# Ledger of designs, part 93: designed miniproteins, single chains

Each design is a single chain, and the fold is of that chain. pLDDT is the mean over its residues in the fold that is shown.

## One batch from the design tools (miniprotein)

Design m3230
Fold by ESMFold2-Fast:
Structure m3230 (fold): chain A 77 residues (1-77)
Amino acid sequence: DLKEKVKLNFIALVKKAKNPPWTALYGTGVWLEELGKKEEAIEFYVKAVSLMNEKQIEYVSKSLSDEQLEAVKEYLK
């Protein structure tokens, strides 16, 4: 599927970028989760929230699963 290949190419570009914005990191996490790569998705969510302000973290936390939220909170300590 062309749409799936576009997502994979974007993920590869984000992984190679020196300073990707939190929006690109969060989007990569969402797409990795859709692809069944839940552990990699959590890593990108953690990286994304490390670049977010307090209000952005609150909004994203409402969309994360309990497991993802626990992993993110551990790295924000």
Scores: mean pLDDT 75

Design m3231
Fold by ESMFold2-Fast:
Structure m3231 (fold): chain A 84 residues (1-84)
Amino acid sequence: KKEEARKLIEEAEKALLEANKALAAGDYEGARELGAKATELGLKAVKLAETKEEVARAIGITIGGIGLSLEAALKAGRPISEAA
């Protein structure tokens, strides 16, 4: 599903951008939720991706989402198991 993979990648990139903004603003709860959303969308995009470039983008977003969720959770003093 070529268009679905692209849409998921675009939504995941948008969520990752919003997560970065929330983290910079000190909204650690929002950053964690948006990072988790980016991770979920990235994982779905990896499964639907048909090109090597799409797979690479989706993996990058997934890793970024996990990293942001973890950083936000640590700054909020939450268990890291809730960040992934």
Scores: mean pLDDT 78

Design m3232
Fold by ESMFold2-Fast:
Structure m3232 (fold): chain A 59 residues (1-59)
Amino acid sequence: MEELIKEAEELRREALALGDGGGAAAAGVSIQLAKEHKDLEGARKGIEAARRLLEEARR
C-alpha cells in the first residue's frame, strides 16, 4: 500500500512537470483509490495508465 501511494505520487509529480494532465489525473485517482477505498487493483491499474501516458508525453 505505502509503496503504491509513493509510486503514484512520484508519477503525478513527473506528469505535472511535463504538462501531462492525463497522466497526473490517472496518478491522482490511483492515490485516492489506495488511500480512501483500499482498492489495490484499481490503484495499480491507474499507476500503469499514468506510466503509459507519461511515456507518450515524452515522445
Scores: mean pLDDT 77

Design m3233
Fold by ESMFold2-Fast:
Structure m3233 (fold): chain A 91 residues (1-91)
Amino acid sequence: MLQEIAELLRKLAEAIENEDVETHDKIIEEIGKNPEARSVVDRILARVQEEVAKGDLTDEEVKKLVIELLREEAERLEKGEYTPPPAPAAP
C-alpha cells in the first residue's frame, strides 16, 4: 500500500533529522523487506548522488537533501501520485 511506503519514508526522514540511529536501522530493515519501498529509496539515493556529483555539497547539505527528497516522495505517495519506475531496459 502506497500509504505504508509513505509512512516508512517519513519515519526515515525524521530518524535522519533527529540522528535516531535505532529508529533509522529499524526503518532501513523494514524498507529492505518491501521491494517497492526499496525501489523508491534507491531512486531517491540515485537523485542525491546526481546532485552531489553536480556540486560541492557538505555532509550537512547532503543530509538535508536526503530528508527533503524523502518527505517530498512521501507526500506524493500520500496524494496517490505514485509513478512506478520504468522497467530497466535490458541489453
Scores: mean pLDDT 76

Design m3234
Fold by ESMFold2-Fast:
Structure m3234 (fold): chain A 94 residues (1-94)
Amino acid sequence: MRIEALVIVARNEAEILPAVIREAKELGPKEIIVLDAGSTDGTVEAAEAEGVKAYPLEADPEIAEALARMIRAVLGPGLVLDARSGPEGVRRAA
């Protein structure tokens, strides 16, 4: 499957996020972006450790979701994922 961009929305998901990012990388997207909705547990640092761009929004999760949808619409065929779905959620979205 051809995926141009993959956006992951996360809030306080530092423990699961690395596994989600690894599954996302296996789908072969050109770009992976993490939108952080005000995490305090090291979620942004976990994403950066996996080599993925993380944007700390410090915003309402609804605003983060709206931004993720807009990014997907602009970048073409892509996926928007909730980190709470875990690595299995990434595989199902492919």
Scores: mean pLDDT 69

Design m3235
Fold by ESMFold2-Fast:
Structure m3235 (fold): chain A 98 residues (1-98)
Amino acid sequence: LPKAITMGDRPEGEMPDAVADALLAKGTPASIAALMLLSTTERFSDASRGRLHLQMAKMYLEHGNYEDALGYARAAVELGEPEAQEVLDKAEAAVKAS
């Protein structure tokens, strides 16, 4: 009887930005996985989803996962995240250099 672990630290929809920022600060595979799960299973505003995708794109870019960074940056751009275009451009350049 596995427990459903959905909330992470707090009830969802309440403080997604703070949770995402804390997970990003660690930059571990577990933190990246948690961010992905939160963005796909939890209900977040478009702004929070854009920020989560941007944070994931930045983390993947720093870890050399350029194709994943490209995908997440594009999703963040579509959600209107202001920094996402810059991250998308960097990810595209990195993929071409690969």
Scores: mean pLDDT 67

Design m3236
Fold by ESMFold2-Fast:
Structure m3236 (fold): chain A 60 residues (1-60)
Amino acid sequence: SSSVEATVENLSKLSIEDQKRGLEALDATIARYADNPSTVAEMQELRDRIREIVAKQEAE
């Protein structure tokens, strides 16, 4: 979604350390909204995309 893309773009401009803190916050939020499948799915997509960015930045 456009909201996920905008969030990914903004988070990708942060340091790797700040991106990792953002991932921890996302995991906590996913747990908090566990009973809302649509919200969980969107947040999991965002989390997975940020994890990929962190992994690529650490590998490259």
Scores: mean pLDDT 77

Design m3237
Fold by ESMFold2-Fast:
Structure m3237 (fold): chain A 55 residues (1-55)
Amino acid sequence: PLSERELELRREGLEGLKRRAKELAEGTYRGAERSENEIARDLLRGSGEGFRSLA
């Protein structure tokens, strides 16, 4: 079984993940440059209609 200290560290890790997920949902997270840039470029390239319609 995990020690109390290890459980606390894992809990902190989970809370960190929750905070990051919240920040990503809010669009305030900064940390993924390559993947986000590639996705954003692909969306901008292909979603001109969405931009016009705000779909």
Scores: mean pLDDT 57

Design m3238
Fold by ESMFold2-Fast:
Structure m3238 (fold): chain A 84 residues (1-84)
Amino acid sequence: SLAEEAIKAIEDTNYGAKLVLDGKTEPVRAANAAMRAARQALLEGKSDEEAIEKGTQAVLEVAPLSEEDARRIAELAVQKLKES
């Protein structure tokens, strides 16, 4: 599914990896949107919950996913950013 491909894109890349910035396919665009929005929120000093919400909204703007699937992608993005 698009959600599973987006999750795989986040898991298969390092922070700042070139592939995350490519944006050529819908799964990569969804992954990039989540990572960029979550990173920006965390840099602004927002909570993990606020970063997840911003990531979720960013995913929904670029991909035809359910809110639950978009939130899963955003949660993984926040976890990945905190590990890096």
Scores: mean pLDDT 76

Design m3239
Fold by ESMFold2-Fast:
Structure m3239 (fold): chain A 73 residues (1-73)
Amino acid sequence: AEAAAQARAGANDDRAHQLILEKAPEFIKKIDPNSPIRKKLEEAVKAGDPRAVTKAIGEFALENPALVQKILE
């Protein structure tokens, strides 16, 4: 029972990581090309590091909440 729950959690993590890498390029296109955060995101996507992508997006959202709102509109 617990092994099945852990397997589902692992599968969800892998799927979420795949979706982050797939959707990150669309999000990056909406960010200012001269932004250091855009460069960090592009580097993380090229490296195939979904955790670095998620962290960079989180940091961007905290520092630029108005820009994130504009991107999500």
Scores: mean pLDDT 67

Design m3240
Fold by ESMFold2-Fast:
Structure m3240 (fold): chain A 94 residues (1-94)
Amino acid sequence: MKVVLAGSGEAVAEKLRGLAETGQIDEAVAIVYKSTDEEVERLKAVAEEAGIPLRIIRLPDDATQEEVAEAMKKAAEEYGAEFIGVSSPKRLEE
């Protein structure tokens, strides 16, 4: 299946790794924000190791939730994604 994932580069990389273990992912689009170049390179490495074609869309670090949602919608429509996921860090206070 084709998937769109949104979050920090590290959170998206972890989510993609888990999804890759299912063997059902044919292509992935990653919408990344609040990410360093190192995190983006790590995400690329995870996709390469899993054999998943990856497209990365970088948003500004100050991107609003509405801008992230619009980017996800556009990517899902453009690439025909069957799954759309938001990767958020686990709350340390819960």
Scores: mean pLDDT 74

Design m3241
Fold by ESMFold2-Fast:
Structure m3241 (fold): chain A 71 residues (1-71)
Amino acid sequence: SALEEARERALELARHGHELALLSTGSKAVAYQVGGALGGMGEAWEAYLQGRITPEQAAEIAREAAEIALG
């Protein structure tokens, strides 16, 4: 299903982001924050697809997660 695919992709992105951040910074805390932000995007998409949040709320969560991952 689309929800399962979105969740799996979010988990893969979170794991990959965590690994890259850890390798580049050497900081477990930074790696955890980046991985968590990317994982949170999947939960937001799942909530949106289930009708629990609005498209605007989903977009805001995705923007915030991207800022955390890139900042």
Scores: mean pLDDT 64

Design m3242
Fold by ESMFold2-Fast:
Structure m3242 (fold): chain A 86 residues (1-86)
Amino acid sequence: MSLEQQVLAFAEKATALIQAKDFEGLYKLLLEELKTSQHQGVILGTFGYLARLYGVVPEAIKILEKLQKEFPDNKLISQLLAELKA
């Protein structure tokens, strides 16, 4: 699957979960993407964009803080957290 197809599939699933207010499902989706994806930066960037677009930045911060505990050395998670808190 191309990078564009993978990002589009993620964006569609993430958008559906945000609209359903299923933030636990959104956390699980991101957890799987971060375990398996070679494109973590683009996935996290897309997540940050969607959080701002749908006005769910506080919920996104909570999800990223949970993910940071699972992946303490992942600098992309730390960078996105800093950006969303600014």
Scores: mean pLDDT 85

Design m3243
Fold by ESMFold2-Fast:
Structure m3243 (fold): chain A 104 residues (1-104)
Amino acid sequence: MDLSSIKSAEEYVELARKEFDKAVEARQAGDDEKAVEHLEKALEILEFGAEKFPDSELIRNEVKSFAAYLVNLLTRLPEDHPVRPRVEELLERAEKLVEELDKR
């Protein structure tokens, strides 16, 4: 995916939401591994968008919503679930990004 070709904060958010929707669909199908792969892609898109548009409230609010979803997901996953460490890593990345964006 060539993220450098994207020209607006709105396009980054739309692209991240498409990956998020795929993650939700994968979870509904019982494929938690595939769901986490799509969540990783969604966060990567938001991280690139935040670098290009650091003052975007749209991206900042989307990252906050994403972090809230990850917190909720972790409360629903068993402690021994194989994807739990990957979700925890995603949450740490999202929270760091929120902290950085709130200081700008």
Scores: mean pLDDT 84

Design m3244
Fold by ESMFold2-Fast:
Structure m3244 (fold): chain A 64 residues (1-64)
Amino acid sequence: SMLEERVEIVAEVNGVKITVVGTLASALVAMGSLVAVLKRVPVEELDVPNSKFEIKGNEIRLEL
């Protein structure tokens, strides 16, 4: 199924590059959530206790 394929999704919101890697379904949900948060909260205030979550300058990478 296409929803079970592993994909890399990239988006840019307010000058921040977001990369999410996972199954298409999980990556889309995670990307939508990150985009919604970034429209309301500065990226510097994101605190996600997860070893698969990285913030480097203007880039966010999440691996599911």
Scores: mean pLDDT 70

Design m3245
Fold by ESMFold2-Fast:
Structure m3245 (fold): chain A 62 residues (1-62)
Amino acid sequence: SSAEEGAFWGILWARKGAGVDPGKLTRDEARGFALLGLTFAGTENPTGEQVEEAARLVLEGG
């Protein structure tokens, strides 16, 4: 799904880009990485629902 792809890239950006553990992010930080990941995966205008689902997966993926 787009949320799963977004979360994959969001986790990668957190770990390799920012050098942080995704499981230790705040909810707002997880949303930020989720939004970056969704955009990188090709979602041009992520919905709030897509960002929230991807952020949840980012936090679970740490």
Scores: mean pLDDT 85

Design m3246
Fold by ESMFold2-Fast:
Structure m3246 (fold): chain A 84 residues (1-84)
Amino acid sequence: DISKRIEELEEKFKDVKEEDLEGVLKALEAYKKMLEEVIKKEEAKAKKASSLEEMSEATKLVEVAKKLLKEIDEEIEKIKKEIE
């Protein structure tokens, strides 16, 4: 569940002190890389899908992952501005 993983990262972030922000940033960057890999895999599945249902499911997962990726990118940018 991608939404649950985002909630878990947000929960950890809420309790972080300023000196720990670099650790949170690295965790968010790692999660971003995971989302990018999910997008690549699901786009490949959609392209190779033999059924409309399989293509629709993969396409929806790509859309959700891209939305989460945008949210993570915005949070990474915010943290970088606070650290710098």
Scores: mean pLDDT 73

Design m3247
Fold by ESMFold2-Fast:
Structure m3247 (fold): chain A 76 residues (1-76)
Amino acid sequence: SREELEEELSKLMIEIQGLKRKATKLGNKEALKLAEQAQKLVDQAMDYVEQGDLDKARQLLEQAKKLVEKAREELK
């Protein structure tokens, strides 16, 4: 549903902010770039939710989740 998608995007955005802070503190430029790319995808997905294009929003959410996973791996 739209509500579930909005909750997932919101939670992912909070996680991305945490990853950006951690990457900056550790000087991990690769993790920061991945988190910044994920942020752009979340921003685009939120825009598509506002426009009612939930399919595109879900596609961008899935791409953002993959980038977040890679950013986490870089910070291990």
Scores: mean pLDDT 89

Design m3248
Fold by ESMFold2-Fast:
Structure m3248 (fold): chain A 100 residues (1-100)
Amino acid sequence: SEEELLEEVKEKAKVLLEKLKEILKKLEEEGYPEEVLEKIREAIRLVEEIQKAKTVEEAIKLLEELARKLEEAYELSKDPEIKELLEQVKTLLEYVKKKK
């Protein structure tokens, strides 16, 4: 059902949130520019919004925005963990679009 798909997306979003928090802490400790740190904070806010999404369509739009923010953060940082997380978000987005 669409409700089951939305709950699955929210569960995966919890894992993404913890990974983003770990990445943010690492980048802060490594002295990355505030521009990069703010992109990761924006990504964290988007994941928190995904956890509150009421529809699969809302979750898809938020995942697309999240992918764009992570791509921007990766281009500025070249951090491999951000690239890995971006690929995980893209994979989740494709999965959700196919199951909708």
Scores: mean pLDDT 89

Design m3249
Fold by ESMFold2-Fast:
Structure m3249 (fold): chain A 78 residues (1-78)
Amino acid sequence: DEKIKKAVEISVEQIAEALGLTEEQKEKLLKKAYELMKEEKSPSKVPTPYGVLYRKLALEKKESITMEEVLEELRKEL
């Protein structure tokens, strides 16, 4: 659990840096990442919220999705 929380924080920080997010947008992303981690369909060996976000969006769209598309959808949410 602690390892997952730290992985979430690190991944959110990296995504925020890549997208140039504000501190408030980063906080929104962090909250969304935690919720998506709870909704994980199957356990992952690498507990990354980035992977969880990708999987969630792919399932929501019912199709394959690229990482760029994941980042674009996250930007729209923020």
Scores: mean pLDDT 62

Design m3250
Fold by ESMFold2-Fast:
Structure m3250 (fold): chain A 92 residues (1-92)
Amino acid sequence: SEEEVEKRVAEFQKLLDEFIKNGTKESLEKLVAFLREALGLPELEKIDLSDVTKLFQAIAKALGLPEDAVFTPEQREAFIEALREKLRETLK
């Protein structure tokens, strides 16, 4: 369902915005837990959450985005679109 996809994308955006705003380990852990559960990304289980850059590179790779990408506004939009596509695949 497209409604289910958009609901999950909205949940991700809220978690990402909270992490960007607060920069706390707790907000990062919530964001990573969402990605592990929603996308079934087992490769995220063994990533050191203290290495935020490496974590985002691994997530980008799992979504088919460039691993060397800095998380800019334009890359965030590309990330959200890739997330929508993955959610469409998993929710059918």
Scores: mean pLDDT 68

Design m3251
Fold by ESMFold2-Fast:
Structure m3251 (fold): chain A 81 residues (1-81)
Amino acid sequence: SPLEEFTERAKELLKENGLEDLIPLVEKAAKELEADTSLSEEEKIETLRLAILYEVQLRLDSETFREFAERLEEAKREVLE
């Protein structure tokens, strides 16, 4: 699914930035979103994206965070095409 593809790409971005400790949180959130029948695929991905950005902004400097956020948004666009 697009959500599963986005989740795997997000996990790789976290690994690249030394944030592997956030992967279990991302996997748990993705499973909860996958089970939610009230949300569209785009809404699920956006919810997960925002949750990841909230955690990552506390860990990375502002410039690295900006680059991370841009790459995560690109991943969302690519999986929804």
Scores: mean pLDDT 88

Design m3252
Fold by ESMFold2-Fast:
Formats: sequence, structure tokens, C-alpha cells
Structure m3252 (fold): chain A 66 residues (1-66)
Amino acid sequence: PLSPEELEELRKKVEELRERAREKYAAKDFSSLTAEEFYLLLKDGLLDPDDAEQQEALTRAVRAAL
């Protein structure tokens, strides 16, 4: 398991990614979102499953990460 210090470091990194993801999402800059940023938006329930632009950008980000 992670140490308390490592867990806090990870929490800070996740918060930074979440903030960045939300800023890009608010700007509708879906093409610049990374797979990790999309995952955080999905986990937070912010993604619209019926938005074709979001789904296309998500597919591109996932393929780029593979």
C-alpha cells in the first residue's frame, strides 16, 4: 500500500489533473483532453454520453494513450 505521504502526493496530482480537465471541458476544448483527464471527468459524472464531439475526442485520446 501507499504511504500517507505518497497518497497525499497522488491526491495533489489528481486535483491538478481534475482542475485542468474541468477548465478544458468548460472551454469545450475536448480535442486537447488526455485519456487521464477524460477518466476523471467520467468518474465525476461530468461527461455527456450523447455528445458526439466528446465521444470522438475521448476515442482519439484513448487511441493516442495506447
Scores: mean pLDDT 78

Design m3253
Fold by ESMFold2-Fast:
Structure m3253 (fold): chain A 94 residues (1-94)
Amino acid sequence: MSLEELEKELVELSEELARRLKEAGDDEQARMAAFEEYLERVRELAEKAETEEQKRTIATYLGVAAHEVAKLMSPELAARIRARRDEEIAAIRA
């Protein structure tokens, strides 16, 4: 996988997440489900990552996405989103 191909896939995943968040509206459970589905897709890309640069790129996109989702949540759920972000980034970098 080239870095350009990886970034294209990450952009598509970010757009899908944004669409699902819009469909969820004010439903925090649906928003959490959308984020978890996004994390599953990111994990699939991470398994195909061959270089440290690819892993850093995935971690960066995940960080931005988690920040945007957390802004839509209650403080307690925002903390959970941040904890899930940190866990997944650690797994990608391992």
Scores: mean pLDDT 87

Design m3254
Fold by ESMFold2-Fast:
Structure m3254 (fold): chain A 94 residues (1-94)
Amino acid sequence: MEEAIEAGLKEAEKLGIGEYVRPVAELVRAGAPRDELAQALADAAGAVMRSLGFDDETAQQVKQLVLDVVAGVYTPEQLALSDQLSEQVDARLA
């Protein structure tokens, strides 16, 4: 587990997002409750979107999407937005 977390953090650092992923990895190591992990994931996702040049509105939509997905309450429109944004994120990280 520790080796896999370290490998994941190194890959995130290569992509320039290691600083956003590290707090989530530490919460996983600590066995944090699901709601705390969900909030950390949402915050990390929003920060990554801003770092890639997306606007604040898009970053907030991604944060809300992550929270809704973790809670099991999301719409087909939110999934379509996620797919579109994922393609744009992949293009910017490549």
Scores: mean pLDDT 72

Design m3255
Fold by ESMFold2-Fast:
Structure m3255 (fold): chain A 81 residues (1-81)
Amino acid sequence: GLSGDELLLKLYDKDKDGKFDEDELIEALEDMFGRKLSKKEQEEVIEKAKKKFDKDKDGKLSVEEFKGFIVDLINEEAAKA
C-alpha cells in the first residue's frame, strides 16, 4: 500500500531524495533477508537494479522501481525447490 512507500523511504532513504542508491539497496536487502550479502551477490543485485529497473539512469531506484526489484528477487528465491 501507499503507507508502505513512505515507510521504505524512512527506513532506507538516508539522503532524503526520495530514491534508493546502491548502498541503501544493499542495506534494505540484507535487512529483508536477515543476512549479509556476499560481494558477488551485491554485484549481481546492483547490476540487475541498474539494467532492469533504473529507467532514469541516475544510479538510483524510485520506490516503484524498488518494489518491482524486490518482487523479482522474491520470485528467484522462491524457485529454491
Scores: mean pLDDT 70

Design m3256
Fold by ESMFold2-Fast:
Structure m3256 (fold): chain A 100 residues (1-100)
Amino acid sequence: MFQLSEEEKKELIEKAKKELSEEATEMLTRLIDHVSKHKVSKDTIKLALLTLLQEYGKKLGVDTSPYLREARARLAKAESIEEMFEILIETLKKLEEEAK
């Protein structure tokens, strides 16, 4: 099954709380919950992550183009859902740092 364990979810959420704003952490937590409850493909997850990055980056007023290109390349090589969410957290952190 392409699903996160309860321990993996907890670790990702704790990492987000340390690295990201409250808003980005809430968005990530909602997406983790959705992916965990629904039967979704890896490609659907990758698309959802890229969509979240694009929408959030645009809200921050950041040029998302270079970050989305890097995230797409990394996600194409990602083999686990945990790795995909790690890429999302790292990219969200970069977007928030650029918005300063």
Scores: mean pLDDT 81

Design m3257
Fold by ESMFold2-Fast:
Structure m3257 (fold): chain A 89 residues (1-89)
Amino acid sequence: PSGDLDAEIKRYEEELKKDPNNITALIRLAELYVEKGEYKKAAEYFLKAFNLDPLNSYAFTMLGVFGIKGNEIPSEEELKARVEALKAA
């Protein structure tokens, strides 16, 4: 149910308030926002995780998937188009 996603998001956001450098919480929030269809928020969390741990191969791969160049996050419309193209492949 959608309520379970919102509950998990809130829990990890509270974890980040306690430890803003929690890479696991940042990545988990990014994944939950992808599942919710909020791709710009997901991209922001993957970018934060990568900037804190540039050796995180998963975060780096997801920056490529979303077309993030440096710290520039594409529009929500472009991010949605990228995700839909991947789902259709």
Scores: mean pLDDT 82

Design m3258
Fold by ESMFold2-Fast:
Structure m3258 (fold): chain A 65 residues (1-65)
Amino acid sequence: DELKKVFLKAMSDLSAEYFEEALRLLEKIGAKEIDILRVKLFRALAENNEEEAEKIIEEIKKLEE
């Protein structure tokens, strides 16, 4: 459990730059909006940003039918 918390912090610091590159590529290739939002949600969760994650979940909810 302690290792998980340390791992998530390390992932958050390194992943931010990788997520930005991934999102740029997804937009460039015209990926589905829901797929882009899922990547953004994953990033917010990795950063422990609960407010951002909640906003993204609402957007995904509107797109999922």
Scores: mean pLDDT 71

Design m3259
Fold by ESMFold2-Fast:
Structure m3259 (fold): chain A 98 residues (1-98)
Amino acid sequence: MSPETAKAIVDRLRQLAEEGQITITRDGQTFTITASDDPTAQAALEKIAEELSKVPGVKVTVDGNTVTVTTDVPASVLAKAKDALEALELALQTLSLK
């Protein structure tokens, strides 16, 4: 994906998080994104999951309203980010710019 596409995905996730529609956490190389019971938020997260699943070095699983994203970017690189969303953007940009 392009760096612009990575930013657009993270900007959408940040907006949903600011609206209280999703939560995102990181554990090492794995991001867990959980949507609220809002059908619009769930549909937006499913669309984002589909876009992320097309990225080489990204594994995406969907279980109900929870999306798990595992990246091939080392946890030590992701630890440079201030929050989970910044870490996800860094991971997507790193995989795009190999």
Scores: mean pLDDT 82

Design m3260
Fold by ESMFold2-Fast:
Structure m3260 (fold): chain A 80 residues (1-80)
Amino acid sequence: SEEELIERAREAIREGREILADPNATVEQLLEASMTLGAIILGLETLKVVDGSISPEMEEVLEELRRVEAELARRIQALR
């Protein structure tokens, strides 16, 4: 359901933010969080293409997922 998808996405966002807030987070933890968020983003973008649109709440969640993914990517690049 939409509610279940939004809940899963918000849980992934929360976990990603927790990892970002941890100064001892490993590169492996950051990469795993990034991959998880990327998979959810791809799923939502695919639904948007197939169905022509997604709900405003799903659009909001998709934008939040992209922001957290960008923050994770920036942290990973800084550790290279």
Scores: mean pLDDT 86

Design m3261
Fold by ESMFold2-Fast:
Structure m3261 (fold): chain A 109 residues (1-109)
Amino acid sequence: AAAEMERRATRAGAIGELDAAAQGASVAELVAATEGPFVAVSTDPATVEAIRAAARSLVYETEVDGVTLIVTGESVSEEQGKQIAEAVIAGVRSGDFLGAAAEVQRIIA
């Protein structure tokens, strides 16, 4: 499911427990394989560059408190990408990751 892939990618970026090159390669591979909406979250510049290189359609990019969020998806508008990024940021700040995931699904439905 798209939501499961988003959770796995977000978790890989958020944990910081993996080697930066391995995180970059893993997230970039997921971005390249995903045709629908995808949200990538990273604090690592090498991972951000790998995501930018792999993205078929980069819709929106923002940085908040040293965290870079990239929204991709050929069917997503820039306004939807901005709303998705704002929902993810709110979820990270509040710790309500399920609420953030539900809001993202609402925006892309």
Scores: mean pLDDT 65

Design m3262
Fold by ESMFold2-Fast:
Structure m3262 (fold): chain A 80 residues (1-80)
Amino acid sequence: SKVVESVLKQLKNLGVEFLIPEEKLREAIQKVLDKAPDNDAWKYLLPTTEFLIALVKELEEVNSLKEAYDALDKYFKFTA
């Protein structure tokens, strides 16, 4: 969706890149948005700490994301 594309661009603007195909990242973002309570999707339009934690949890099941996970944990601490 357009919301997923917006979030993906914001992640790239923040220098957060994953070592996975972009389509897989779009799928993970969409799943996070689908699980969001009460249509609070606006909270995920800009990558908030809450969104990034949810995204990392969704991607935890993918082995190739270990390095990206560690980078995001560091980035949460730095940007919060």
Scores: mean pLDDT 61

Design m3263
Fold by ESMFold2-Fast:
Structure m3263 (fold): chain A 86 residues (1-86)
Amino acid sequence: GSLEQKREITEKLIRDLQELVERFNSQAAQQLIDAIKKGDEKAFDQAVDALVAELRSLFPDTPESSFETLRAFLRLVGGIGLELAK
């Protein structure tokens, strides 16, 4: 059902963020996981911006359009997780 699909999408995003924590020691990715699990919209917005800033520092030759696409994706998919936590 729709709830099952929302859970699967949220679990996949959390797993992808956990890979960033494990491989790159990303504190911003951990903050984003915590915000999604708590349903904290303010912490979520701050963590998305922090993750994008961290990735800009690690990959400075990446086009700005790629970071804007990533931010939009994180907000869209992460928003599903926030809805489930409420």
Scores: mean pLDDT 83

